# Designs tried in a protein design run: designed miniproteins, single chains, continued (4). Part 21

Each design is a single chain, and the fold is of that chain. pLDDT is the mean over its residues in the fold that is shown.

## One batch from the design tools (miniprotein)

Design m12746
Fold by ESMFold2-Fast:
Structure m12746 (fold): chain A 82 residues (1-82)
Amino acid sequence: MVEAKAVVGGVEGEGIAKDGEAVGRAGEKEVVVPFDSKNVPKMVGGILRAMGEELDALSKGDKEMAAAAKAAMEAGLKAMKT
């Protein structure tokens, strides 16, 4: 289990990467992506999905969803280095 934090537009998100998923939370919003640090396609796929959700949320002006997605991505990136 690996934890990370992210801030988007003044909204703080918390992320956790664990076996099977990476999760980010900000306010009432949650992002969950499949993630496995022991499986390169699932590891990369999870990070890319979280990044895609951050970009989609930013395009819609949803700062809480963007913070949650960024926190999930940062937790996944940190897990691949640990």
Scores: mean pLDDT 82

Design m12747
Fold by ESMFold2-Fast:
Structure m12747 (fold): chain A 67 residues (1-67)
Amino acid sequence: SAAELREALRNIEKAIELAEKTNDKVILRVALHEAEEVRRQAEALGDEELVRRADELIKRAKELLEK
């Protein structure tokens, strides 16, 4: 459901914030994988807002992994 995907995105965002503070690339890779899965599910639902939010988290995780 959209509500479950919103909760998943909140948890992924928190994981990315934790990974930034701790410089933990394992947490970043897991968060990236989870965000990509949420994006696929949001796209299947046709929820453009959830797709956009997932894309923002995917971009952030990728940028942090390139450091």
Scores: mean pLDDT 88

Design m12748
Fold by ESMFold2-Fast:
Structure m12748 (fold): chain A 74 residues (1-74)
Amino acid sequence: AVQAQADADVAAHRDELLRRLMAETKKIGAEMDDSPENLTKVAEHAKELIERMNGEVAAYTAQAQAAADQALAS
């Protein structure tokens, strides 16, 4: 039960970060023209956002797992 809750929390957090990433990518695309140079900048920004998202998911997963382990030890 505790592990299932931790897994669900991680999945929900990941979905929220993905939603934010998609919204941010759309905003950047709307603010730039479709020249090859600006498309390259959009791609670089998207890559940075994905790397940041992956880092946040990893950190949250570690925290959620630690909390689950502590709850199970109680």
Scores: mean pLDDT 72

Design m12749
Fold by ESMFold2-Fast:
Structure m12749 (fold): chain A 68 residues (1-68)
Amino acid sequence: VELTPEQREILENLLKQVRYWAKTLPEEEAREVAERMLDLVAKKYGLTPEQRALMREEIERVLEEERA
């Protein structure tokens, strides 16, 4: 259920983009874009369902932080 170092780096880069989208886009659109990008990352890098769930949790955390 842990991410590899490579997957962690991918997640960190994705989270930077998610923060930017959360600040610049309407809430609904930011969430939509984040979900679409997570799906693309999961397919491109062959993430397991558990790894995708972990990345989704981190994305949700960032979206919630920027909303507050």
Scores: mean pLDDT 80

Design m12750
Fold by ESMFold2-Fast:
Structure m12750 (fold): chain A 62 residues (1-62)
Amino acid sequence: SEEKLKKLEEIVKLMEEAVQAYRRGDRERAISLLEKALELAKEINDEKTIQAVERMLERVRA
């Protein structure tokens, strides 16, 4: 659906911004962006995307 594609695009953008924030040392912003991406991933019920975002969150929080 168009809704799912739009949310997937937003998730990818949030994940990219989170990686850039983390590389700059802004851990708090990276976590916030990934938490938003996780919420969107759960809305579209895409298990692989949920797992990918959760793995990034785990690494950033470690």
Scores: mean pLDDT 88

Design m12751
Fold by ESMFold2-Fast:
Order: structure tokens, then C-alpha cells, then sequence
Structure m12751 (fold): chain A 65 residues (1-65)
């Protein structure tokens, strides 16, 4: 649901100290949809989307590559 995507976005933005922008919200939505489209269940799709978004944002901030 949208609430699960907002919680995912909240966790990433709070952990990395970044603002929860609409761009990041759309990235979170697309990541979840992408994992669902390849056959992951909802719980796994949310977990994988969290890891992907966090990793991407960390890389963009120069925190991790």
C-alpha cells in the first residue's frame, strides 16, 4: 500500500539524513513495483526496494559505493 512505501521512504531518509522529496517517493514506488514484476512477494519486494533505494542514495551522497 502507499503507507508501506511512505514507511520505506521514511526509514531511508531518516537513516541517511536526507529530505523525503517527491522524487525519492517515486523512486521508492518504482523499486517496489520492479521487484513485484519479477515475481518477488510483497514483503521481499519491500525489503529489496529498501536496500536498493538506500544503496543508491548512499552512493549519490558519496557515503558508500
Amino acid sequence: SEEEIEELLRRVTEELGVEPTEELRERARRAVEAFLNIGFDRELALRMAYMLLKGDVEGELGLAK
Scores: mean pLDDT 81

Design m12752
Fold by ESMFold2-Fast:
Structure m12752 (fold): chain A 118 residues (1-118)
Amino acid sequence: ALEEARRAYEAGDFDRAVELLKPMAEKGDPEAYTLLGRAYLAAGRPDEAIEAFEKAIKIDPNNATAWAVLGLAYARAGRPDEAIEYAEKALKIDPNNPLAWGALSAAYQAAGRPPYQP
């Protein structure tokens, strides 16, 4: 269940979270894809995180959180221009999303620029 996977993620057991989330996400659950991507990102696997977030966005393109964490994943992959683009898209959907501002800050750091502080 999503709740068991979320507990594994919160406990820092990212490999267990991935194991639990994969079959749920593959059944078309965008929330499972978003949490799967976050587990991959926390495990230091940004390329797999990107794939998971892209699938979440394909199912629900108005999910500001999914766009924000996609931006964060691109920043961690060393791709700041894409990270900025996706963080800005998250802010257009929800300008009060704290993950979107965090993703934008991470993208500027990856680009070697000072972080933006609202």
Scores: mean pLDDT 83

Design m12753
Fold by ESMFold2-Fast:
Structure m12753 (fold): chain A 59 residues (1-59)
Amino acid sequence: GKLRDLLVSLGYADDDAKQLAAVDLDGDGTIDANDIKLFQAVHGLPVDGVVDDETLAAL
């Protein structure tokens, strides 16, 4: 997915959205478990690689 566009739509600044979009490390347009773990670490959430309600709320 377009993680940067999603983050901007949720009210993140463009610079923050660019930084968070770098979590899609494989660049295949799919968020995998490692991308989710890095996103959770950036947001101070539990790093489990599972898209839970708190992770979705942070997106």
Scores: mean pLDDT 60

Design m12754
Fold by ESMFold2-Fast:
Structure m12754 (fold): chain A 62 residues (1-62)
Amino acid sequence: MEELKKKAEELIAEAHELLGRLSPEEQAELMPYLMSAIVALNHKDYEEAVEYAEKAIELIKA
């Protein structure tokens, strides 16, 4: 479980870094995924936090 927490934190940090390079319109569209990941992390739902962060990164790279 500790490994999933670390992975979630790292993916959220990566998503935040990548999101900051996008236009304001793209940031507004993708911010809900990043926020959902952060909320899940705060609730200790590490698997859900990883899923939302990975989805945000996937959409940013598309």
Scores: mean pLDDT 82

Design m12755
Fold by ESMFold2-Fast:
Structure m12755 (fold): chain A 62 residues (1-62)
Amino acid sequence: IEELEKQIAEKPSAELYAKLGTLYDEAGDLEKALAYYEKALALAPDDERIRRGLASVREQLA
């Protein structure tokens, strides 16, 4: 997680944000997973995998 956060700080990308969202979701930190998936979707709004990840996390929080 910390290594991915460092990479994002140096060169943000939708792929790295989505990867971090997935890792926080797997760790059970749904609030952080939501935040990172939202950042990923902002960079790649047409990415269906990111949209699905975001929707899944939102459903778990509801």
Scores: mean pLDDT 76

Design m12756
Fold by ESMFold2-Fast:
Structure m12756 (fold): chain A 68 residues (1-68)
Amino acid sequence: SEEAKKYAEKGAELMFQGKYEEAVKEYEKAIELDPNYAEAWFGLGMAYKALEKFEEAKKYFEKYKELS
């Protein structure tokens, strides 16, 4: 989905700015639109890792690996 890609791109921009909580919201929107969008799961994992929520990050990285 092009719309899912746009939300994931917004998430990536927010990650670059250090706005990790806001990045989570944008990646979650991407996943709601396209649950098979592997890059959005990876982004969500990276955002949770940056927030030091390592158990959640691991689950999202596992989902990314299953899809990619």
Scores: mean pLDDT 88

Design m12757
Fold by ESMFold2-Fast:
Structure m12757 (fold): chain A 58 residues (1-58)
Amino acid sequence: GERALRLGEEAVRAAEEGDAERAEKLGTMSVALGSGEAHERARELAERAGRIARETGG
């Protein structure tokens, strides 16, 4: 639910700050906690965080 989305947004933030390791961990947790519609949104946030992390910190 809401925790999944918070973790996803936090993953994006961590990636933007250059913390690729934290971004990956938070993104994975976001997807794992997500269910139904929240799962899809968590996945999108995790994917965005992963892309940013690769471009900036990884």
Scores: mean pLDDT 78

Design m12758
Fold by ESMFold2-Fast:
Structure m12758 (fold): chain A 55 residues (1-55)
Amino acid sequence: SPEVEKKLAEIKEEMRKLHDKWKASTDPEERKKIWDEIKKLSEEMEKLVEEARKS
């Protein structure tokens, strides 16, 4: 689905930006929050991939 492919591309871009922020951050609490956001986006990506396979 073109919609699923577009969403996957958007999630990958957001994860890249968060990873860059995570690497630049020296605050442990900020790094933990960014990591939690990356994990959440990773789970969303997994769900979209699984949905696309069964569509």
Scores: mean pLDDT 82

Design m12759
Fold by ESMFold2-Fast:
Structure m12759 (fold): chain A 112 residues (1-112)
Amino acid sequence: SEKVQQLLDQAKTALEEGDYEKAFEYLDEATQLLLKDLDLGYAGLVVLNALTPEDYEKVPDKDLFEELSALLIALLKKSGQEELAKEFEEKLKEILGEEKTQEIVQKAEKII
């Protein structure tokens, strides 16, 4: 999944440059590519809040999912969408558990 990693690297650069629109576009594309093999009604970032623990088990590259999640939290917080960041963190707790979610949040805090 070199293409997913490339998109995440581009999203991180866009975040560092303050280009939140481009960061969102790269994360949306990365989500679509990462989750393409799941039976989901809609692809991209919108689907992340609908993921079940069973859907997560089918994600082929969980390290990329964790990086994507950290970048999305950072994007939401940097763009002033604090409530959406909290909602996504609660969703991550449902699918990954508290410990893994705290690791992802710590990664996001280093980006912002």
Scores: mean pLDDT 81

Design m12760
Fold by ESMFold2-Fast:
Structure m12760 (fold): chain A 84 residues (1-84)
Amino acid sequence: SAADDALVANLRRHMAHLASTLSVEEFRALTLDALRQVLRHLGFSEAEIEAVLARVEEVFAASGDDAEAFIARVAELLREALAR
């Protein structure tokens, strides 16, 4: 939906800003916290939130130092979660 597209676009912009201003560890921690808060606000169950965040942590491991690749894949995961 247009609302989901706007949410994903805003998250991408926020993550890009964090990646440019923070350490890698701070960026990852704040991204996980922000996603947890957004998903809870949208009414996702704790099990659904845990499943999404586990996939995000796999993306951290796979992306290494490539912040742009990490941001793109996390945005894709959020878009998939919102398609419920």
Scores: mean pLDDT 81

Design m12761
Fold by ESMFold2-Fast:
Structure m12761 (fold): chain A 78 residues (1-78)
Amino acid sequence: MSPEEQRAEGYLEIGREWFKKGTEENLELAAEHYREAIRLNPEYAEAWLALGEVLKKLGRTAEAEEYYAKAKALDPSL
C-alpha cells in the first residue's frame, strides 16, 4: 500500500472517531478528515461513503446523495 493510501486510511479512522461523538462540531471535524482522505486517495470509495454519511447527519442530503453516487461508481459493492 502506498504512503498516500496509508495516510488516507489514517484520516478515515480519525474521522470515524469524531463521527461517533455525533455533535455538529464533531461531524464537521469528521467531514474535514474524510475530505483529507479523499485528497490523498480520490479513488477511496469508503471515504466518499463516509463523507456522505456525515453530510446526511448534518442535514445536507443532496450533497450526501452526490457522494454516495461517487462511492458506488468507485465500488459498486457498496
Scores: mean pLDDT 84

Design m12762
Fold by ESMFold2-Fast:
Structure m12762 (fold): chain A 63 residues (1-63)
Amino acid sequence: LSDEEIEEIAKVAGITVEQARKIVESYENGDSIRKMAEKAGVTENQAQLAASKISTIKTRKKL
């Protein structure tokens, strides 16, 4: 994921870029939404929005 994509994730989830980076790392490790939220210090809803955006970006790369 590029820095621009991480910034988009942060904007969609309403979190900081640093929190979005932590969520991306946690997502790549196969962590649960709850674990992503704990690691980044965000709500589960914010982690879910971020994970959804990560999934969308990855799907675009397969198409």
Scores: mean pLDDT 82

Design m12763
Fold by ESMFold2-Fast:
Structure m12763 (fold): chain A 91 residues (1-91)
Amino acid sequence: PLRTEDEKLAAKLAEKARELKAKYKQVKLSPEEIAALVDEVEAELRRRGVPEEVRGEVVATVTYLADTYGLGDLAALREFADFVLELLENR
């Protein structure tokens, strides 16, 4: 079937999100609560020297999938951000 990088990336991200949902209990958070957790992840990426464009892509992806899959644990979001960063760096 189709081998677009975007489709492949989306599939890997969805699989990782489901893995994290199973590992870290599902939590229903408000958009504001999710934003606060994602802000902490972004601050960590910034301290690690990740470029702004890459940080923006990671933050947007983590926010969307955290909301979609009900991820509300900071450790889960950190693990997910590292996974997204690795995928982007290996493209």
Scores: mean pLDDT 74

Design m12764
Fold by ESMFold2-Fast:
Structure m12764 (fold): chain A 57 residues (1-57)
Amino acid sequence: VDYADTAEGRYNRGRAYEALGRDGLALADYAEALRLKPDFAEARDARRRLLRRLAKR
């Protein structure tokens, strides 16, 4: 699998999961997108936003 397409695919799937309220699956896909493309700003921002939403103390 080519990392150039796979990172964007993971990011798009993560956004779909987030829209469906499947936050854990969305978080995993955003993390995968960042592993494949560490400078992927959109995935980084989406993951950070989602983590903030889930981090309750």
Scores: mean pLDDT 77

Design m12765
Fold by ESMFold2-Fast:
Structure m12765 (fold): chain A 95 residues (1-95)
Amino acid sequence: KKEEEARKYLEKGKEAFKNGDYDTAISYYEKAIELAEGKLRAEALTNLGDAYFKQGKYDEAIKYYEEALKIDPNNKKALSLLTFVLAVKLMEEEK
């Protein structure tokens, strides 16, 4: 039941993210993380990082991608996004 609730919050977060409502997406992803374990929690953490990245909060995005990779080291999406946000942060610091 807790995993089913986590999936419902994750889906609500994804819908808010798709609509550009990153604050609402963050709130739902945080609720999903509290209820989720294993790969589902890693997915929710990766999506939380995405929402922070869209807000320009690169340090928070990096933190949550790293937490996702601690749970699921083979999460290709989290690894790809971590690499991308590090590159964006580096390019902005050079301006």
Scores: mean pLDDT 86

Design m12766
Fold by ESMFold2-Fast:
Structure m12766 (fold): chain A 89 residues (1-89)
Amino acid sequence: KEKQEFVKKLLEELRKMGREGVPLDEILDYAIEKTKDILPEVAEAFERLRKAVEELRNAPDTQEATIRKVAEVLRAIGDLEDVIFKVLK
């Protein structure tokens, strides 16, 4: 119950940050900091997404590298979704 309420509040905060135009990197760093002590599995999922986004930004300017890094970001998003839904059930 307490973990579910925490995640619901976090999602509202992240939605507000997104609507206010806060950069994705700052939103992810905020989410990691808020979850690391309370929901380490959720924090790890956000950290994986943060890393995937950074790797995509720094990827070689080739079509193959870009496709692979985009796929990695999408996979990290799916993993994050699964972990969050697991807490909310």
Scores: mean pLDDT 85

Design m12767
Fold by ESMFold2-Fast:
Structure m12767 (fold): chain A 84 residues (1-84)
Amino acid sequence: GTFPPELATPAGRHAEAALVFLNAGFYDLALRSAQKALEIDPNNPLGWAALAYVYRKLGEFEKADEYLKKALEIDPDNPFAKYV
């Protein structure tokens, strides 16, 4: 199928993998995938959003809010960054 533009990039694919691992409860793998997305493209808003969601699941709400704000600063219209 056709990926959303954000998921069509290599960084976006790693960010998508992070969300898949997060949904499955594999927080360590989710964290590594989100970090890999940001290593490839530090301006990827989905990578920052995925990192925020991982920290939220780990109970680190302050870090989660910080990274979510970073995602929104890069792309305010990103639907993944709007949902916390």
Scores: mean pLDDT 75

Design m12768
Fold by ESMFold2-Fast:
Structure m12768 (fold): chain A 80 residues (1-80)
Amino acid sequence: SKIEEYEKKIKEDPNNAKAWFYLGYAYLQEGKIEEAIEYFRKAHELEPDSRIGKYSSVVADALEAGDVQLALDIYELALK
């Protein structure tokens, strides 16, 4: 699964902010909102000034506000 792939990347490099970002999205697709928020926050903590870190922060904020659709829209923008 995609979750297993990203968990493997994180075991190899726990500072890989992009892997944490993708893991957050994978958990979000499974409806596991609390874990998704945690992983997006982790991506931001690792690289607060990067594009991935900044987008991870606003995705997590949208999820904490209960706006899953906004979080998905912000995530899609991060991929462009």
Scores: mean pLDDT 88

Design m12769
Fold by ESMFold2-Fast:
Formats: sequence, structure tokens, C-alpha cells
Structure m12769 (fold): chain A 61 residues (1-61)
Amino acid sequence: SGSADGLRGGLAGALAAGADDRARATEQGKVSAANSSPYLAANPAAAEAAGRAGVDLAQSR
């Protein structure tokens, strides 16, 4: 369940919340991912995973 749209939504949410504020960034990433994809909106666990992946991408090199 790793759609590119979901990961981009998660990344955008993470960056908006602040990459150094991981807990809030993950929550924002999850919401953004769910709003970016109907699939992720229907699958909360997948949306949370996409949000976490977005945070990891924002903080990685």
C-alpha cells in the first residue's frame, strides 16, 4: 500500500508540521496522506504508515 500520492501527501504534511517535531509531523502526515488518496482515507493504518514514511523522507538525506 505505498502509493506515490500517499507518500507525497505524507511528506507535505510532515514538512508543514516541522520535520524535527516527529510526533506532530507524523499526525499531520497521516491526515495529509488520507486527504491525498481515497485508498488511504479508507485504510487508516496505511495512511499512518504513509505519514511515517513521509517524515522519514523529510528527515533523511
Scores: mean pLDDT 65

Design m12770
Fold by ESMFold2-Fast:
Structure m12770 (fold): chain A 102 residues (1-102)
Amino acid sequence: NKKKAEELYRQGLEYYRQGEYEKAIEYFEEAVKLDPNNAKAWLNLGHAYLHLKEYEKAAEYYTKAVKLDPNNAIAWRNLSTAYRRLGKWEEAEEAEKKAEEL
């Protein structure tokens, strides 16, 4: 399943690079369904939803990414951005502090 998950993730990245965020999400969601430990796929799900201005979904998937890779300062900073867009200022500040401490 990991090889198929990596292939789906790679296809999702191609759609993401083309700005086809909804299509990228379809492939990334299948990738994490097959390999839920793929922190990069969770991160890119967050990025795609952030581009679509679906901030609750972006925060959810960034949270998955930082739980798998807590040393990813970029993921913490993007989680903070999603929370700020939602008006969740306390959660945004906590995430930003995590990024600053790395």
Scores: mean pLDDT 89

Design m12771
Fold by ESMFold2-Fast:
Structure m12771 (fold): chain A 72 residues (1-72)
Amino acid sequence: SPLQQRIDRIEAMIAQNRAAAELLLEQAKELSKSSDIKDQIKAGFLLLVANGTQTMVERLQARRAALQEELA
């Protein structure tokens, strides 16, 4: 159905955004081990970007849930 196709696209977007957030968090964790203040600042920025990506995933999950309710 057209609704199922929309749900499938949102699920793909969720997977992509989760993968991106995981990569950013791994990079931030590695940089946070550095005693260099520049690396610590960069780690902070990457963490902020990762948090923004997680917020996007939550919005996509809410939209998916609404479409699943319409399909039921």
Scores: mean pLDDT 87

Design m12772
Fold by ESMFold2-Fast:
Structure m12772 (fold): chain A 65 residues (1-65)
Amino acid sequence: VTKEVALDIRIVAFGFEEGVGLRTERTDDKLVVTSVENSEAARRALERALEEGKRLGIKVEGYLS
Protein backbone atom coordinates (compact mmCIF):
# COMPACT_ATOMS: atom_id res chain seq x y z
CA VAL A 1 0.00 0.00 0.00
CA THR A 2 1.41 3.39 -1.00
CA LYS A 3 1.36 6.36 1.37
CA GLU A 4 -1.22 8.01 -0.90
CA VAL A 5 -3.60 5.04 -0.61
CA ALA A 6 -3.01 4.89 3.16
CA LEU A 7 -3.85 8.60 3.47
CA ASP A 8 -7.04 8.16 1.43
CA ILE A 9 -8.17 5.32 3.73
CA ARG A 10 -7.37 7.34 6.88
CA ILE A 11 -9.28 10.39 5.64
CA VAL A 12 -12.37 8.25 4.97
CA ALA A 13 -11.98 6.86 8.51
CA PHE A 14 -11.80 10.42 9.93
CA GLY A 15 -15.15 11.12 8.26
CA PHE A 16 -16.72 8.01 9.80
CA GLU A 17 -15.33 8.87 13.25
CA GLU A 18 -16.77 12.42 13.10
CA GLY A 19 -20.04 11.18 11.57
CA VAL A 20 -19.66 13.13 8.34
CA GLY A 21 -19.41 12.10 4.70
CA LEU A 22 -16.06 12.90 3.09
CA ARG A 23 -15.28 12.43 -0.59
CA THR A 24 -11.67 12.08 -1.71
CA GLU A 25 -10.19 12.64 -5.18
CA ARG A 26 -6.53 11.93 -5.85
CA THR A 27 -4.65 13.97 -8.46
CA ASP A 28 -0.99 13.95 -9.55
CA ASP A 29 -0.03 16.78 -7.16
CA LYS A 30 -2.59 16.63 -4.34
CA LEU A 31 -5.50 14.93 -2.60
CA VAL A 32 -8.80 16.84 -2.67
CA VAL A 33 -11.23 16.22 0.21
CA THR A 34 -14.81 17.47 0.02
CA SER A 35 -17.38 17.41 2.83
CA VAL A 36 -21.08 16.92 1.99
CA GLU A 37 -21.98 19.35 4.81
CA ASN A 38 -20.69 22.54 6.44
CA SER A 39 -20.68 21.66 10.15
CA GLU A 40 -18.34 21.55 13.15
CA ALA A 41 -17.95 17.80 12.64
CA ALA A 42 -17.05 18.33 8.96
CA ARG A 43 -14.54 21.05 9.91
CA ARG A 44 -12.90 18.73 12.47
CA ALA A 45 -12.71 15.88 9.96
CA LEU A 46 -11.12 18.16 7.34
CA GLU A 47 -8.63 19.51 9.90
CA ARG A 48 -7.61 15.93 10.73
CA ALA A 49 -7.20 15.21 7.01
CA LEU A 50 -4.98 18.28 6.53
CA GLU A 51 -2.82 17.36 9.54
CA GLU A 52 -2.35 13.76 8.35
CA GLY A 53 -1.39 15.06 4.90
CA LYS A 54 1.23 17.35 6.47
CA ARG A 55 2.59 14.41 8.48
CA LEU A 56 2.98 12.29 5.32
CA GLY A 57 4.24 15.14 3.11
CA ILE A 58 1.20 14.99 0.82
CA LYS A 59 -0.64 18.15 -0.23
CA VAL A 60 -4.29 18.07 0.86
CA GLU A 61 -6.99 20.60 -0.01
CA GLY A 62 -10.30 20.59 1.85
CA TYR A 63 -13.68 22.01 0.86
CA LEU A 64 -16.93 22.37 2.77
CA SER A 65 -20.16 22.19 0.77
Scores: mean pLDDT 79

Design m12773
Fold by ESMFold2-Fast:
Structure m12773 (fold): chain A 90 residues (1-90)
Amino acid sequence: SPRELARKIERAMAEATKKVVEKLVQEGKSLEGQRAAQEVALLMDQARVAIANGDFEKAKKYLEQAIEIIGKLDPEVAEELRKTIEEILK
């Protein structure tokens, strides 16, 4: 179901965001991590609304923007996240 797919994607995104934030906190960049987490959460809310409305092209754009934010902070985490989302969508 679209709701179940959205939950799986949201969990994967939250896990990736947590990994990046924890690394940034250890590096003394907690404010940068908090801002990134908030921006990703807002994009995920937009993606969830788009999925609920059947607008998968719009949802994809929001997900790509969220992955790009994570990728600017940790490219390896972003690549792992992209693969996880691809598996969820199979």
Scores: mean pLDDT 84

Design m12774
Fold by ESMFold2-Fast:
Structure m12774 (fold): chain A 68 residues (1-68)
Amino acid sequence: SEAEKQQLLAKAETYKDMVEAAERAVEILREKAQINPEEYKPSLEAGERVKARLREQYEKYKAKAEAL
């Protein structure tokens, strides 16, 4: 249905926004890790994993919407 498709697209858009926010946070952590890797490397690695998972959710919901 159109309503279900719009709901899935809205969910995909929310994840896309989260990916963009996560990328900005990761960029800041990359800069900090260059100066102090011992302090910031664990946070950088965690941020990269979160970003990858959010991108997977974006792609999943986008594909579900396109299939309707």
Scores: mean pLDDT 89

Design m12775
Fold by ESMFold2-Fast:
Structure m12775 (fold): chain A 56 residues (1-56)
Amino acid sequence: DEVVKKAKEIEKLYKEGKISAKEALEKLRELIRENPDVPPEVHEAAYKLYEEVLKE
């Protein structure tokens, strides 16, 4: 699934320190907004990033 691949790329950028948790969350929310049939894995990734943003 192309959406899952894009979500994993966003997570990788965050883990590599190239983008902040807030930026990664915003990118994932954009991806979800543009794709109505998003797999649960993408929603879970966004939720985990939301938790990271709350710790900042």
Scores: mean pLDDT 79

Design m12776
Fold by ESMFold2-Fast:
Parts: structure tokens; sequence; C-alpha cells
Structure m12776 (fold): chain A 80 residues (1-80)
């Protein structure tokens, strides 16, 4: 699980970088991948993935339409 989550986040970071995403988004995904790789158990892993998703979502909010931003905020709140 941890290895797959870390691989997925790393792939997302590489794809984001190739697509010209903001540097902070790429950095957040890479930090998330590193933290996921170091997770000692499933609960810690899920928390790392959740924190990474929340941070990326927050960084992308200013670029979204009002409708997209409202949906994104609802999704971020649901990740509690």
Amino acid sequence: LAARAAEALRAEADAAEAAGAPEEVVETLREGAERAARAENEEELLEVVRETQIRVGELLLPGLSPEEAAEARAALEALR
C-alpha cells in the first residue's frame, strides 16, 4: 500500500511538472510521496495522502471557476 501510494504521488508530481503546474504543487506532491514512502502503518499513510490532497487542492483553488472552487472546497472538507 505505502509503496503504491508513494509511486502514485511521484507519478502525479512528474506529470504536474511536465504540464507546467505551479512549483508549489509539484513540491507538495513530491513531499507527499516521500512522506508516504516513510509511513509506518496504513493509518499514517492515509493521513499523509489526505494532507497532500488538501494542500494541492488549496494551492489550485485560486485558478478555479466559482463553481469548481465550491465543489473543490466541499471535497476538501469531506477529507476530514
Scores: mean pLDDT 76

Design m12777
Fold by ESMFold2-Fast:
Structure m12777 (fold): chain A 61 residues (1-61)
Amino acid sequence: MEEELFKKAKEIALELGLSEEEAEKLARGVVTFASLAGLSKEQALELARKEAEEMAREKKE
């Protein structure tokens, strides 16, 4: 797992109000997908933000 990307993605999810468990799951998914799809760090972080925003929207009711 790419430590820097995982850490950043997790921080973004937590900042948007996701739980530790959701943030970790999101970060792992983003790192795995970025590796498989050949995404840059910037593209992977954009994906993390979008996914976290969608999850936070659901949490907000």
Scores: mean pLDDT 77

Design m12778
Fold by ESMFold2-Fast:
Structure m12778 (fold): chain A 94 residues (1-94)
Amino acid sequence: HMKLTPKRPITPEELLARVSPEVRKLADEYRKKIIEKIKSLTNDEKIYQIAVDIVDALVTLVELYAESPEEVKRHLEQIEKNIPSLIEFLKKRL
């Protein structure tokens, strides 16, 4: 039986290299838009940093699993819509 050697951690950059250029462009545009929205909702640097990290992880997952630009757009719009709730959650818990 072959034992699989653990592979090195996959970076977001390496994962993005596997995605279509059109999907990457849409994700990048929404990432910028969502980050700007986070900045408008909080001046707390810790909350901002955690929210940005969560959004970056979610956007990367959408890019990896959504094969169509239309599906990417729908998921990213849902993430953007939920940002105020995420910020309120972080304010209450942190």
Scores: mean pLDDT 75

Design m12779
Fold by ESMFold2-Fast:
Structure m12779 (fold): chain A 71 residues (1-71)
Amino acid sequence: MVEELEEEVRRLEALAKEAAAAGDAEKFVEYAERAAELAAEYAVAAGLASEEEAEKAREENIELAKRVAAA
């Protein structure tokens, strides 16, 4: 269900924020990657993006999270 995907994305984003606040770059990237993956699924399911557009956004968001963690 689209609502459940949205809720899980919010939960993972909150966990990523907590990891960032704790200085845990590894957990931040792990949670951000999973949030990006589910956000892509949500966007397709909600009709906000095509599967191709969502996949590209997922990859870009994961790479951005890794770069932020490495900075």
Scores: mean pLDDT 80

Design m12780
Fold by ESMFold2-Fast:
Structure m12780 (fold): chain A 67 residues (1-67)
Amino acid sequence: GIASALEKIWKEVDKDGDGKVSLEELKKVAKSRGLNLSDITLNKLDTDGDGYIDDDELQDYIDRFQR
């Protein structure tokens, strides 16, 4: 499902292994794999407003998607 796809995309984007990725990179990789993430949805992941999201923010979003 979409949650599994998002986890795969995250692993591919988080190449430095610090659990932090840019919104732009995440959006580009997701779109290339047929997932269209809205700017509003991505903004909910970016709590700090710095254009990056961490693994905790992603997991919280995935949990909401599964429920």
Scores: mean pLDDT 67

Design m12781
Fold by ESMFold2-Fast:
Parts: structure tokens; sequence; C-alpha cells
Structure m12781 (fold): chain A 77 residues (1-77)
């Protein structure tokens, strides 16, 4: 079985996939995990050219934390 760190690294790699559906699923799964290590890759996914990926990243960050977490993410853009 894969460790949590291996799962996060796999999902971070999937955020670089040429298929926006794969990237959106990766962003959603990172948000579902709610781990601190997922914050930086989700913030980078907010810059994705595809709106479905950006929306998945935003939803993931909102799920992980309060409105304050989203405000901090916006400051990193």
Amino acid sequence: SRSLEEIIETLKAALKDPDPVVRAIAAKELGELGELAAVEPLVEALKDPDPIVRNAARAGLEKMGSEENMKKAEELL
C-alpha cells in the first residue's frame, strides 16, 4: 500500500498531466486529503489555463480551511 506522502506526490504529478480532466481530479483529491503539503500545489493549480482545474483547486482549498485560507492563497497569486 502507498504511504500518504506517495499519494500526495502522485497527485502533484497528475496536476502536470496534459489532460485537464486528470488535473481537475488530482486537485479535487488533494483537497479531499486536506494535508498541509497539498496547499502549495493547489495554489499553483489556481493558475491553470483550464477553468475546471482552477475551480477544483479553489474548492479543495475551501474544504481544507476557512475563508482565511482562501485569502492567503489569493495573496500567493
Scores: mean pLDDT 78

Design m12782
Fold by ESMFold2-Fast:
Structure m12782 (fold): chain A 73 residues (1-73)
Amino acid sequence: SLEDQINELEAKKKEIDAEMEKLRRQYLQDFLATPREQQPALAARYMNEVKKLEEKKKEIDKEIETLRQQLDS
């Protein structure tokens, strides 16, 4: 059903949020252990991974909105 598809996508978004939080915590720990000269490269990798997850979340949000519009019709 459309409702089941929406629920699956909402669950997938929660998994992405959990991955982002785990990535953030890992980044903070790694940053403190990383030499100052290497910190910009670490930050760039972190930002790139966050951007990928944010784009994936936006794609899922658009899919959910499309399904919600179909459900409300």
Scores: mean pLDDT 87

